# Ledger of designs, part 13: designed miniproteins, single chains, continued (5)

Each design is a single chain, and the fold is of that chain. pLDDT is the mean over its residues in the fold that is shown.

## One batch from the design tools (miniprotein)

Design m16421
Fold by ESMFold2-Fast:
Structure m16421 (fold): chain A 97 residues (1-97)
Amino acid sequence: MSIIEKQIKKALEEKDFDKVGTLLLIARAANDEETIELIVREVAKYAKESGDEELKELAYNLVRDTFGVDVPWEEIDTADLPELVKRYLEIVKEEIE
């Protein structure tokens, strides 16, 4: 398990969503696609395991806010979004649903 994977899992366990958002912003600034995918996937898994609808919405909002996407998560499949952003939102949907 990578250092980043350990940090993200710890932040989620502690419900420190501000730290999760910060780690995602750092990964985006570094253009580190593998780390972004890892963070998005771990957040989506956490939301699914919780069964909490607010946490599922939070997972989608985290991706939207990080990449500046202003579309409802229900419209993700039909929205004209950059391919990379579509991939991250699709990961969230696949893990949650």
Scores: mean pLDDT 74

Design m16422
Fold by ESMFold2-Fast:
Structure m16422 (fold): chain A 93 residues (1-93)
Amino acid sequence: MPRAVAIVDLRVDPSVPAEEIREAAEKAAEEALKTVPGVVEVIVSVDGDRVRVLVHAESPEAARRAGETVAEGVRRLLPEAEVRVVSFEVHPL
């Protein structure tokens, strides 16, 4: 049962095609689901240069780790682009 939600808003260099941003975000979300214990789901929304990540997890710590894993994954997959974490929120359910 999800016990926490993380909401992560990222902005990516607008010179990067939206399709590459979406692919990087989806791969990073898949990595978080595979590697972070207690993660229930990761939902990614991409609108141009904006990426929103919604994490449902069994604990606030798992939600935070998953959100961090996605942000780090996007940066790793887009190494030539500037990726900024605009907001990072964790809420217990």
Scores: mean pLDDT 84

Design m16423
Fold by ESMFold2-Fast:
Structure m16423 (fold): chain A 113 residues (1-113)
Amino acid sequence: SVVDKILKIMDEALKLLDEMIQLARERGDEATVQRLETLKSQLERLKKAIEEARKNGDLQAIIDLVEQMISLLRAAAVIARSLGTPEAQELADKFRSLIDEVEKLLEELRAQA
C-alpha cells in the first residue's frame, strides 16, 4: 500500500539520521547531535502516529502526519548540508531523494481523500 511505502521511507530516513548523528559526533558538534536526536525522536513519534491512524482508517490524519514528515526530512537535509563535508552532502542528497518520493506518495493519498 501507499502507507507501507511511506513507513519504509521513514525507516530509511531514520537510518540516514543515525549516519548524520555519527558524523556530527566525530566532529565534536554536540549542538548538531542534540538537534538530530530531536529530529529522530520526532520522526519515530510520527511513524507510530501514522501506524495508529492507519489502524483507525483515518486518511486525513495520515495526510497531515505525512506533511509533518516531509517538514522533518527537509530540516534534516538542511542540517546535513550545513555539516560541509562530502559525506554530509551525500546524506543531504539522499534526504532530497526521499522527500521527492514521499511528495509523490502524498499526492496519491490526497487523490484518495
Scores: mean pLDDT 89

Design m16424
Fold by ESMFold2-Fast:
Formats: structure tokens, C-alpha cells, sequence
Structure m16424 (fold): chain A 95 residues (1-95)
């Protein structure tokens, strides 16, 4: 299930196993897109952004945070979108 993939992605991220975290994040994103589960897509994109940020790829991380924020905004989650856009702006300044 998407919940099982998300739990695996989070545990891998917390352990610093970024390759495994990316694999499960992608499964959450693709499954969320197929199932029209916007929350899962936004969470997966945000996790990908966090991983790129940890790897020092600030521009790519900012691009993913921005895309996650755009999706959240399109589906009415203004508070989530604002948080994601602020994170993207911060990382663009570091890039």
C-alpha cells in the first residue's frame, strides 16, 4: 500500500539511506498520481526535495519544493503551499 511505501521511505530517509528513500518516495508519487491521492504526491515530492537538499543540490531541491507547493496550492492547501514555497526560496538563495 502507499502507506507502507511511505513508512519505508521515511525510515530510509531518517537512516541516511537516500537511494532507498528515493525509490520508495517515487513509488508513493506514482501510486498517488494513479490513485488521485494529492497528499501522497505532495509528500513524496517534498521528501525527494529533502534528499536533494541533504546532498547539497540546492537548486534541484528548490525546484522540487516549488513543484510540490504548486500542486498543494492547486488543490487548495494554501498553508502547505506557503511552507513549501518559503523552503524553495531559501534554497534558491543558497544555490
Amino acid sequence: SLKDYWEKAEKAYEAGNYEEALEYALKVITGGMIGQDVESVVKGLELMAKIYEEQGNYKLAADWYRDAGMLALQFGDKERAEELFKKAEELYEKA
Scores: mean pLDDT 88

Design m16425
Fold by ESMFold2-Fast:
Structure m16425 (fold): chain A 78 residues (1-78)
Amino acid sequence: MDEERLAELQKELRELREELAELKKNGGSTDKIIEILERMIEIVREIAELLREESPVAAQVGEKEIEELEKELKRLKE
């Protein structure tokens, strides 16, 4: 596993989660929230793929997080 790549992805994901929480609390634009959710889904997919061989359980947790993010994204687009 590329530990440096994993760390960078986890850092970006944390920053996006913080930005998403701020936008949701302060009434940010739906379009910006959608963009953040789409980027988070992309990052979580990459993290899950990097972890798949080393930890199938961690990969399954990532897939569940993707499912929840996709549900939120669908709700905002409807």
Scores: mean pLDDT 80

Design m16426
Fold by ESMFold2-Fast:
Structure m16426 (fold): chain A 74 residues (1-74)
Amino acid sequence: MAEERRRERLRALAATAGALRGLGDYLDEVGADLSADPEALKEAARAGKEEGEARPLEEREAVHERARRLAAER
């Protein structure tokens, strides 16, 4: 039970971390002086989410750490 719920939480967090990473990569690539394209941002988030969801559970700790780091940088 606990392990099953932990895996579900980690998968959700991995998806969130992936989406945030995708958005960050997109903004870094286009530069801060360009207006954000809402459609491009959505695609970056979607691609990142899919990558995060596919990430091996063995890397879950790194995904959690990345998400916490991104949140702390706000």
Scores: mean pLDDT 62

Design m16427
Fold by ESMFold2-Fast:
Structure m16427 (fold): chain A 96 residues (1-96)
Amino acid sequence: SEAEALRRRMYLLAMQIKRAALEKDEESLKYYLQQLQDTVRQLLAATRTQAELDEARRFILRLMDDILDFVKQVWPEMVPFVEKFRAEVEALLEAA
């Protein structure tokens, strides 16, 4: 399904974000975080039922927590930026 393809894309983007964080590549980190936010918007737009929306929200929040925990471990200086990004994603989820 479209939602399954978007979730897979988000997982791959999370891997790229983790790689950028490990390599301390700020430009790539910011680029992939933006791509992830765009994919979040697409996934929310692809949800057709309340159950699908609730499942998408849970998936997205778990993915954000995983990214933040990884960045805290490998590049703590970027944590404030990633936390701000997480807050922007949470605002998108609340508006959906």
Scores: mean pLDDT 87

Design m16428
Fold by ESMFold2-Fast:
Structure m16428 (fold): chain A 63 residues (1-63)
Amino acid sequence: MKAAEALVKAAEAGDVAAAGAGAHDLGRSQIVTPEAARRTVEAAQSGDAAAAREAAKELLGTV
């Protein structure tokens, strides 16, 4: 899933805009839960790279 890859990469880099776009696309497609997508965006926005990576792994594990 290209959208999932983009989201994970953006979250790991702390790129909030790219993480938000990826989470929105996955949420619209109903591939992942909106809560998992939102959690990943929030972790990226916090600037906590470790939390962002964990949220991204959890999100990817649901697809």
Scores: mean pLDDT 66

Design m16429
Fold by ESMFold2-Fast:
Structure m16429 (fold): chain A 60 residues (1-60)
Amino acid sequence: MYEPLSIAERALVRAINLGLLPSDAKLEDLHTLDDARLREIAAASGVSLAALRRSLAANP
């Protein structure tokens, strides 16, 4: 894909590639994570936790 992904989808892909989440992880799984884990994923993706949360709220 040529980056037609939301912030949350990009964060999911980056987290999988970095081993922070399993390769079969889905966008829905991000909603079950605590703030500390979401912060790690957001940092790895170069976005703020607030931006990641807004993207998840828009695309549950």
Scores: mean pLDDT 76

Design m16430
Fold by ESMFold2-Fast:
Structure m16430 (fold): chain A 74 residues (1-74)
Amino acid sequence: MIELSKEEVQKLVEQVLAMVEKWIKELSPKEFQEKAEQVIQELEELISQTPDEEARELLRKTQEEIEKKTQQYL
């Protein structure tokens, strides 16, 4: 059965992006890079487990946004 609905993925994406913004404000560049890399790996695992194409696209776009924010912050 589907582990995550599209609505659950949208909520997760919003929470992840808010967490990343908090990390940019509160963490050192090194700590931010380590946590961002971990989150990108966790999102990749979620993409593998997500059967909905639209939800997978949202997760992939979220990975790209985190990577861009990491480059901008460093």
Scores: mean pLDDT 78

Design m16431
Fold by ESMFold2-Fast:
Structure m16431 (fold): chain A 65 residues (1-65)
Amino acid sequence: MVYPPPLAVFEVDPSISPAEAGEVLTPLMEEWQRRLEAGETLPPVRWTLSRDAAGEVRLTVSTLP
């Protein structure tokens, strides 16, 4: 069975705990899943959680293309 490529790719810096990642990503995943259940066509996106030089968690979202 051939499946389409994932619509959401998550990259998380290893220093970020699952709890920290969950606080940022959970509401976004819930909205994404709701829209998929409604039959919406969603663009492919990459969600990147990284820690900056100050040690703060940053979320970057990019769409391709």
Scores: mean pLDDT 69

Design m16432
Fold by ESMFold2-Fast:
Structure m16432 (fold): chain A 74 residues (1-74)
Amino acid sequence: SAETQALLQQLADILADVRTNGLSQEQLQQKLSELAANAPPDYQAKLTEIQGLDKDSAVAELERLAQELDDQLA
């Protein structure tokens, strides 16, 4: 689906920013807030929960979510 593809791409971009540019926890929380505001309703609650986590836990949950979305597109 177009919504799932868009969300997966946005998650991939955020994860790439964390790896390449070394985003702080505050910067990651801001990006997740923006992502949640524009995400499909089914994912808004999950993204809001992830935003409340520490950086390492948030990254792990985002990687898991990205894998779940990638599996849905396969």
Scores: mean pLDDT 83

Design m16433
Fold by ESMFold2-Fast:
Structure m16433 (fold): chain A 96 residues (1-96)
Amino acid sequence: SAAEIEKQREEVIEAELARLKATHGLSPVEQRHVREILRRLSDANLRGPIGTEDLIAIAEEVLRSTAPEDRGHTIRALELVLGPRITQEALARLAG
């Protein structure tokens, strides 16, 4: 069922979040952002192969939805999930 598929997706997201938390340490704010990024990646993956532009678009959307006071935590979460190259490209596009 759709509910069972969604449950399996949630379990994969929570397992990856737990791995990142154990490896890097994550504040509750960073955990929320990591979970959101992993959810967006999961949603993109259902539409087909994820390219560099898809990853940049996810980073831009997450940054646009972030309160200014949380921006540093969001950048760290993006770098941990999507890597520093994708994160810096998204930041550059939003600044220009």
Scores: mean pLDDT 86

Design m16434
Fold by ESMFold2-Fast:
Structure m16434 (fold): chain A 76 residues (1-76)
Amino acid sequence: MAELILAGLEALAAGDLEKAKALWEQALAELAALPAEEAARLVGELVREVALAAGFSEEEAEAAARRAEAVVRAAL
């Protein structure tokens, strides 16, 4: 799932909107098919990876990931 979102961002950066859309639709379908706890964990991991890549600290990335997990659990 996280790989599909990142691949979609790369496709968007390359100007391939149709590919980005298809990849994100697949990621959303996979997320919707998962138990809420597993979906929350995958979103948390993605947020952590993105935050670290953006130059945030390990502590900040972990805090952001946990907040994202709480939001996903509340939404599902």
Scores: mean pLDDT 75

Design m16435
Fold by ESMFold2-Fast:
Structure m16435 (fold): chain A 104 residues (1-104)
Amino acid sequence: AAAEHLAEAEKHIGEAIRYANTGTPEGVKKAREHAEKAIEHLDRALALVPPDKQERFRRLVEEVRQAMEELIKAAEGKLTPEQRDAAVQRINRALEELRRLVAP
């Protein structure tokens, strides 16, 4: 079900944030791997939501993708800590909306 794929995506997003926060090259690599898995699960969830919800869901997936990329750039030292925190907030807001779209 879409909710199951969203739950797997949330798990991988949490791991990506955790690894990005280490600030190490190995942490950045693991954050990127988990971000890619999260997006794969979000794309699978998108395929399972009703047609009338797909456009909103797709826009939220793109928001998560962009915010995850900003999180990884911050971990690489390319963005400020404030920009990193803003990216995490954007991810959390998008996930809350995604949960509402897959709720029964």
Scores: mean pLDDT 87

Design m16436
Fold by ESMFold2-Fast:
Structure m16436 (fold): chain A 65 residues (1-65)
Amino acid sequence: DIEALLKEPEPPVTPEIEALRAYLRENRGPDFSNKVIAIALELNNGDIEAAATLITAAASEGLFK
């Protein structure tokens, strides 16, 4: 179930999660957990750039204080 997966500490690392993390690292962005990265990817249907935009916007709003 998707809701049970969202409560996991760290989801399994997929190629999409690694690609988004590499993208964020190359842009010197904040470090995020695999769980946050996985949620952003799921919301954007695996689009790396859209997920990176979403996660960066959420961080700028202070959601990760």
Scores: mean pLDDT 68

Design m16437
Fold by ESMFold2-Fast:
Structure m16437 (fold): chain A 89 residues (1-89)
Amino acid sequence: SSPLAPAEQAQAAAQLAASRAAVEQVANSTPEQIQELVRALIAAREAFVLAAVLAYLARHGREDELEPALREEALELLRRVALEREAAA
């Protein structure tokens, strides 16, 4: 395994910190607040943080708190970002 460049390490650390903060926010949020957070993450194209939030909701049986249409929009963004990363490899 190649060592990560310092800039890549900083970016990875920032993404992990943002994901932890978002998950902590979701843990203490109402369904309405979760909808608003997910919409904001989609608008910002924060796919890494969005994936962490969706994974948290799935693990804690809270997926039903997210409106089906918004969940589908979130999954489509994650799919698109994954395809873009594969095309860049």
Scores: mean pLDDT 82

Design m16438
Fold by ESMFold2-Fast:
Structure m16438 (fold): chain A 77 residues (1-77)
Amino acid sequence: SVADEIRKNKAAALEALKNGDIEKALEELERLIQAIRDMAKQHPEARAEGEREIARVEEAKKAAENGDLETAIKLLS
């Protein structure tokens, strides 16, 4: 399910961030954003929640791009 993909991508992003693998973390965060967008398209009732979660993940991606892995991990946890 798309919900399972979101959980999987979020776990993969957190693992990459904890390992300091910034390139992999950014790839997984982008996949997470896309999975949330896909869920919002399939489930219009979850759109507002999806938009808030995407904003949170985009903040985490920006923190990771700046090398602030601690903030990125906190935003995803």
Scores: mean pLDDT 83

Design m16439
Fold by ESMFold2-Fast:
Structure m16439 (fold): chain A 67 residues (1-67)
Amino acid sequence: SYGEALARKEAEDVRPELGEEAAEELLRRGIQAAREAYKATGGDSSAALALTMEALAEEIRRLRERA
């Protein structure tokens, strides 16, 4: 899905900044968020992507605060 692809891209983007462990956590949580968003929106791909983007942004902020 587009949300899962975005989660993979964002995880790779943070890897050099925050390290391997943070990148893997972002990937795991991002993929889960994308799948739950798709279910919660009844398969509305644009609404699911918007929710996934919001979840990824929040997780990135949390990871940066811990670093």
Scores: mean pLDDT 84

Design m16440
Fold by ESMFold2-Fast:
Structure m16440 (fold): chain A 88 residues (1-88)
Amino acid sequence: SSGSKTEEEQKAVIDKFIKELEKEGVPKELIEKIKKLIEIGKKEGKLQLGFQMASALYVKHKGLLSELEPEEQEEVEKLIEEAEKILK
């Protein structure tokens, strides 16, 4: 196991993800929801889960759910449901 990812390295991965969303023309409202999920995850010490929920919202927006394997679709749908509950 090569080293724990630092907070700076985790932020860099997240920042890259946000830039890719902006490059793809994802709506500002969805980008703000994604940022909020990541912020909540960071505050709860669950940054990876926050990022996974944010990624799931992106997959749903792009209509990519049907392109995933059935097991991956189930996992992503659960992440979307959790994200929607948190954003209320």
Scores: mean pLDDT 77

Design m16441
Fold by ESMFold2-Fast:
Structure m16441 (fold): chain A 98 residues (1-98)
Amino acid sequence: MEEKEKEREKTIRFVAHKLRAIGSLLTAAFVARQEGREDLAARIDEVIELFGKGYENIDEVIEKVRELLPQASPAAQRHLRDALRDLEEIKTILEEEK
């Protein structure tokens, strides 16, 4: 009943959201550096590294982004919010596998 095509489409959607989340996090780190907030940029880099270690860490990654939001400027917050949206979409896709 389930064909391999649906697995492929799900993988493509997952990869698209992953690339968008990473792009948004990298942009947030760049904005933080432009604002002289190297401390914030370093914390965002740590979140990117954690996300790269495995998808079992998705809940911790989401929580760390939420913790960074109130510490960020409005400009950096926009990109962190975009990343959070894509990370939550990734979590939803992972839950669909259960």
Scores: mean pLDDT 83

Design m16442
Fold by ESMFold2-Fast:
Structure m16442 (fold): chain A 61 residues (1-61)
Amino acid sequence: SSMEEALRREVFRLAREKQDEFDEWQKKYKPTPEEAEKKRSEVDAELQREIARLVARARAE
């Protein structure tokens, strides 16, 4: 459905934004591979929380 397509596009936009934020952070702080892995895990957890909130909002309609 068009609403499901819109939701998928929004999720992909969020994922891209989080990836860009992570890339900017790496460029600025030049972390070790271990530090980068820990930060990626944090960013992924944040993305999952935002996706869950977005899905819950869509399902409430």
Scores: mean pLDDT 83

Design m16443
Fold by ESMFold2-Fast:
Structure m16443 (fold): chain A 78 residues (1-78)
Amino acid sequence: SRAEAIRLIGEGIRALRQGDYETAARHFEEAARLAPGTGLEANALGNLSTVYRRLGDDARAAEYAARAAALRARLAAA
């Protein structure tokens, strides 16, 4: 549900703050799955970009950033 996606984003942010990047990635991936095509998915994808940048995976970070930007642009045009 939307409420579950919001909760998972919050838990992901908490894990990211603690440096638990693997837990943060799992929470953001689950949040994106629960809220496809929404601003919550865009938020989760943007946070996944941050997680992978912190892990040194610049290619995956760029991919998630591009996906988040594309979704935000699509939502703004709707």
Scores: mean pLDDT 89

Design m16444
Fold by ESMFold2-Fast:
Structure m16444 (fold): chain A 81 residues (1-81)
Amino acid sequence: KKEELEKRYKQLEAKDPDSIEALMLRVELIKYYEEMGEKEKAYQLRADGYKRASENYKILGDEEKAKEFEKQAEELRKMAE
């Protein structure tokens, strides 16, 4: 079931990373990692999500939000170490 969720998430992220389906799978996978005590993987996945949000806001010209999400992504990566 974990492998199934990871595979589905990767496929959707490659095909349409901004789809609602991809976002829902990301949330579900994060919750699964947290429940199983795999906090490092949960932090990495959260960091990836914030990194993507930062890149999207940068494209939209919202530098303040882009910096805020980038900072959150960096903090989560430190937690994953």
Scores: mean pLDDT 76

Design m16445
Fold by ESMFold2-Fast:
Structure m16445 (fold): chain A 79 residues (1-79)
Amino acid sequence: MSAEEREGLIDFAEGLAKWVEENYKNFTPEQQKKVIEGLRYAIAQLDALLADPALSPEQRARAQEVRERLEKILKELEE
């Protein structure tokens, strides 16, 4: 994975977390199911990214923070 691809993944995950946090109360059951699938996919991608030793300290901190945010959102949506 290139440095640009790593940055893009973190940026995407941060945007996803913000969008879900702002909109989750307005989701239909159909939308909620698709969002849960998207969150699981994003978390899996971040786990793969965090296993890369070439990840900068700043990128690692951001990836860990956004992963924790996505995990928290996922747990709240699965209640």
Scores: mean pLDDT 82

Design m16446
Fold by ESMFold2-Fast:
Structure m16446 (fold): chain A 57 residues (1-57)
Amino acid sequence: SKERSKERLEQRGKIAMEAQEKMRENIRKAEAELSPAEVDQARREAHLEMLREIGEA
């Protein structure tokens, strides 16, 4: 039904948004405090963490 589809979309959307916000926050902190090489590493790790959070949904 349309209601169940809406609930699934809302749940997945919430998890995706929270994971994306965590990723952005981690990257922002890295950019403020770390060298370019460390920022590149932090960006990769933040992206993988985001995918892990979404994948657990």
Scores: mean pLDDT 77

Design m16447
Fold by ESMFold2-Fast:
Structure m16447 (fold): chain A 112 residues (1-112)
Amino acid sequence: LTKKQAAAAVKAVLAERGLDLPVGDLADLVLFLSRDSIIARMLKAAIEARDWGRFGGILLLIYRLDDESLKDAKEVAQELIEGKGGIVDVIDAVGPDGFLEILRETLERLGI
């Protein structure tokens, strides 16, 4: 998966909801979720279950880990803590459950 493919899929899913928001941060999160890692599998399970509490809880747990492989996921956690950024803008537009549905549909379109 390339960042261009992830960004195109995110943009298409947002456009179906009438949203014209920056896709960069969401594309980076989708790229992270496409990796074969235990953290990516745990986050995808929370997305499939539409469990915002589990999804956010996993991000907040990994935010404290000193691991560069988690950088993209830790940046999402940082946005949630600060209440600002491209991920927060999407959540403000559609709510937490809507945000997880956007991720779920994007991953399905990419075969992830």
Scores: mean pLDDT 83

Design m16448
Fold by ESMFold2-Fast:
Structure m16448 (fold): chain A 109 residues (1-109)
Amino acid sequence: DKKKLIDQLRKLLDEIFDLLKNNGPTVEVIDKLIELFKEIKKLAEELGNKEMVELAEKAIESLKELKKLLEDIEKNGTVTPENSGKMSDAMLELNSNLADLRKLVDQMS
């Protein structure tokens, strides 16, 4: 049922937005976000929506980069200007892909 898949996508996106609104960027939050985007990717594949699959994959890659940067910061005990810049870039890319995903889901019949 296409409607059920779309309703599941809306619920997952709402959970992602809630996590981002209410939580700071921790490794645990990022791991949860990666799991949610993997579920979005699976639903997008079931819908045959290649654009949505690609956006979910890009979001997962941005989250993996953020996780790596957070782990590097924790290990080294220091936030460098370079690490700060990379985190900002990864977050901007994540937010862009998330906005595009929301727009696609909102356009679905």
Scores: mean pLDDT 84

Design m16449
Fold by ESMFold2-Fast:
Structure m16449 (fold): chain A 93 residues (1-93)
Amino acid sequence: MPELTDEQIQLIRRAGAEAREIMERHGAPGPVVGFVGDMARGATQAALQGDFDDAREGVELGLLRAAKSSTDPGVSKGLRETAEYILRRIDEL
């Protein structure tokens, strides 16, 4: 496995932080904010390792599907916005 650069480590950390901020703006509970932040970091790391299909699938199954099944409109909007953010970042790598 190639060693991640400092810039790549910062991209992973930033993806998690931005995902948490999006969810917090929509009023998501702490555990949901934490879970979504972990998903954002995982997807970004997978994409940086060249595993773009797993990264996209993780976002689609973990976030977009959860958004569709969520009964809380704020959580649903936050999950969709976070998924769109992560997918854009993956496409820019």
Scores: mean pLDDT 82

Design m16450
Fold by ESMFold2-Fast:
Structure m16450 (fold): chain A 70 residues (1-70)
Amino acid sequence: MDLKEYLEIIDVIIERISELLGKDKEEIRERFEKVKSAEELRDLLKEILNEEIELGENELEFLELRLKAE
């Protein structure tokens, strides 16, 4: 899967994160737009979600699997 295609899916996640954190969707989206690789995208998502949601290993593992399939 291409990084661009994955970013479209993650747009839904960005909207949910924005609402949950009370931050602007544009601000969150800009952070993801600065990512240059699938691994950087995964690491950024992990950092953001762990900071507020304490993202479980299962959710992170699924995301890693999808990015590696690219």
Scores: mean pLDDT 61

Design m16451
Fold by ESMFold2-Fast:
Structure m16451 (fold): chain A 68 residues (1-68)
Amino acid sequence: MMTEEEREKFKKFAKEYLLSKGVPEKEAEKIAEEIVEHYFKHYHHSEDPEETLKILTENAYKKYQLEN
């Protein structure tokens, strides 16, 4: 099972990815938190947690681009 420590690690990963794509820090923080909550709610038994998180983060970024 994922720990609180892994939750923080995943949030950092998602936030840094979004920042690298030009998403402002405040929006990146919010989106990263939403991604991590969604991940632990629906994908806590994922066979590849890192790849799943990557896909969720990429999809969130694509949505952000379409809305902005």
Scores: mean pLDDT 77

Design m16452
Fold by ESMFold2-Fast:
Structure m16452 (fold): chain A 98 residues (1-98)
Amino acid sequence: MEPVTATISLTFETEEQRRLWPKLLARIRATAAELGVEVEVDEQKGRIVLKHKDPETVTRAVLATVELAREVGIKGIQVSFQGSRDAVQEMVDRLEAA
């Protein structure tokens, strides 16, 4: 069964945000581990890929990641989902309901 994927792209506007990136990544990885979500990171691009079989679990990881990014003042946050049409719709609906 193909995993459901969410890609989060962060835009760093300040040097302070870039300095907080390692701590932000550690917290994101800890949250993903608690949820059983696989994490792939492109540190140069500020891109985080979250993978799991369950759309609800991926959405929970996305919401936690967005909240953590906002705590460090990151405003440029883009989220995209990949999976079946039904899985993508479920994740979008859950994200909008939060």
Scores: mean pLDDT 80

Design m16453
Fold by ESMFold2-Fast:
Structure m16453 (fold): chain A 87 residues (1-87)
Amino acid sequence: VEELKAKAEAAYAAGDIKEAAKLATEIAIEGIETLAKKYGIKEEDVEKAKEKVKKAGEALAAGDEEAAKKYWEEAAKIVKEGVEKAL
């Protein structure tokens, strides 16, 4: 994850927003899967969160920062609620 994070930060610094968005999406999906395994988040909630993350990455790659932010917030809410239900 640190390697992918470093690549995403480097791509963003270089102005390669599409590559940064792709790498950030991969990191977020891996993070969601890790949290799902650790806390027992329901598979349906995991899939919804992954879909929102993918939409956020697509919006960011298209230059729609507001849509990307909204989808990231929706994904984070799904994960948070999934963890709270499992605890």
Scores: mean pLDDT 75

Design m16454
Fold by ESMFold2-Fast:
Structure m16454 (fold): chain A 59 residues (1-59)
Amino acid sequence: VPALRDELGKLVKKKKDLKDKYKTAKKNGDTVSADKLKKEIDKVDKELDEVSGKLAGAL
């Protein structure tokens, strides 16, 4: 359980960092970097859902 909680915290931080980079890329008109960052955010969201589901036991 503690290991899953630590993993959740790492994923939350990673998602925030990716979102910040995504916003910067969008402001700069860097569509290619923005698209790549969006895909990484989507992957992290899926991992967060899996870890959160396991930790909480919620559907």
Scores: mean pLDDT 78

Design m16455
Fold by ESMFold2-Fast:
Structure m16455 (fold): chain A 72 residues (1-72)
Amino acid sequence: IDEIIKEAKERIREIYEKAKSPEEFLEEALKLIAETVEKLESLGYSSEQISEVTLELFKEVTRRYKELLEKE
C-alpha cells in the first residue's frame, strides 16, 4: 500500500508540473485519486485503509493547488 501512495503522490507531482491552470490540475488530480481508490478496492483493501490513503492524497493535492493559486 505504501508503494501505491508513493506512486500516486509522484503522479500528482507530474500533473502539477504539466497543468496549464489550477482548474486543470484539480480535474486531473481528483481523477487520479478516484482511479487510485478503485484500484485499492479491486485489490481488497479495507474501507479504513482506503480512507487513510484518500486523505493523504487529498492533503498533497490541496498543498499543490494552493501553490498554483499563489503563483497568480
Scores: mean pLDDT 80

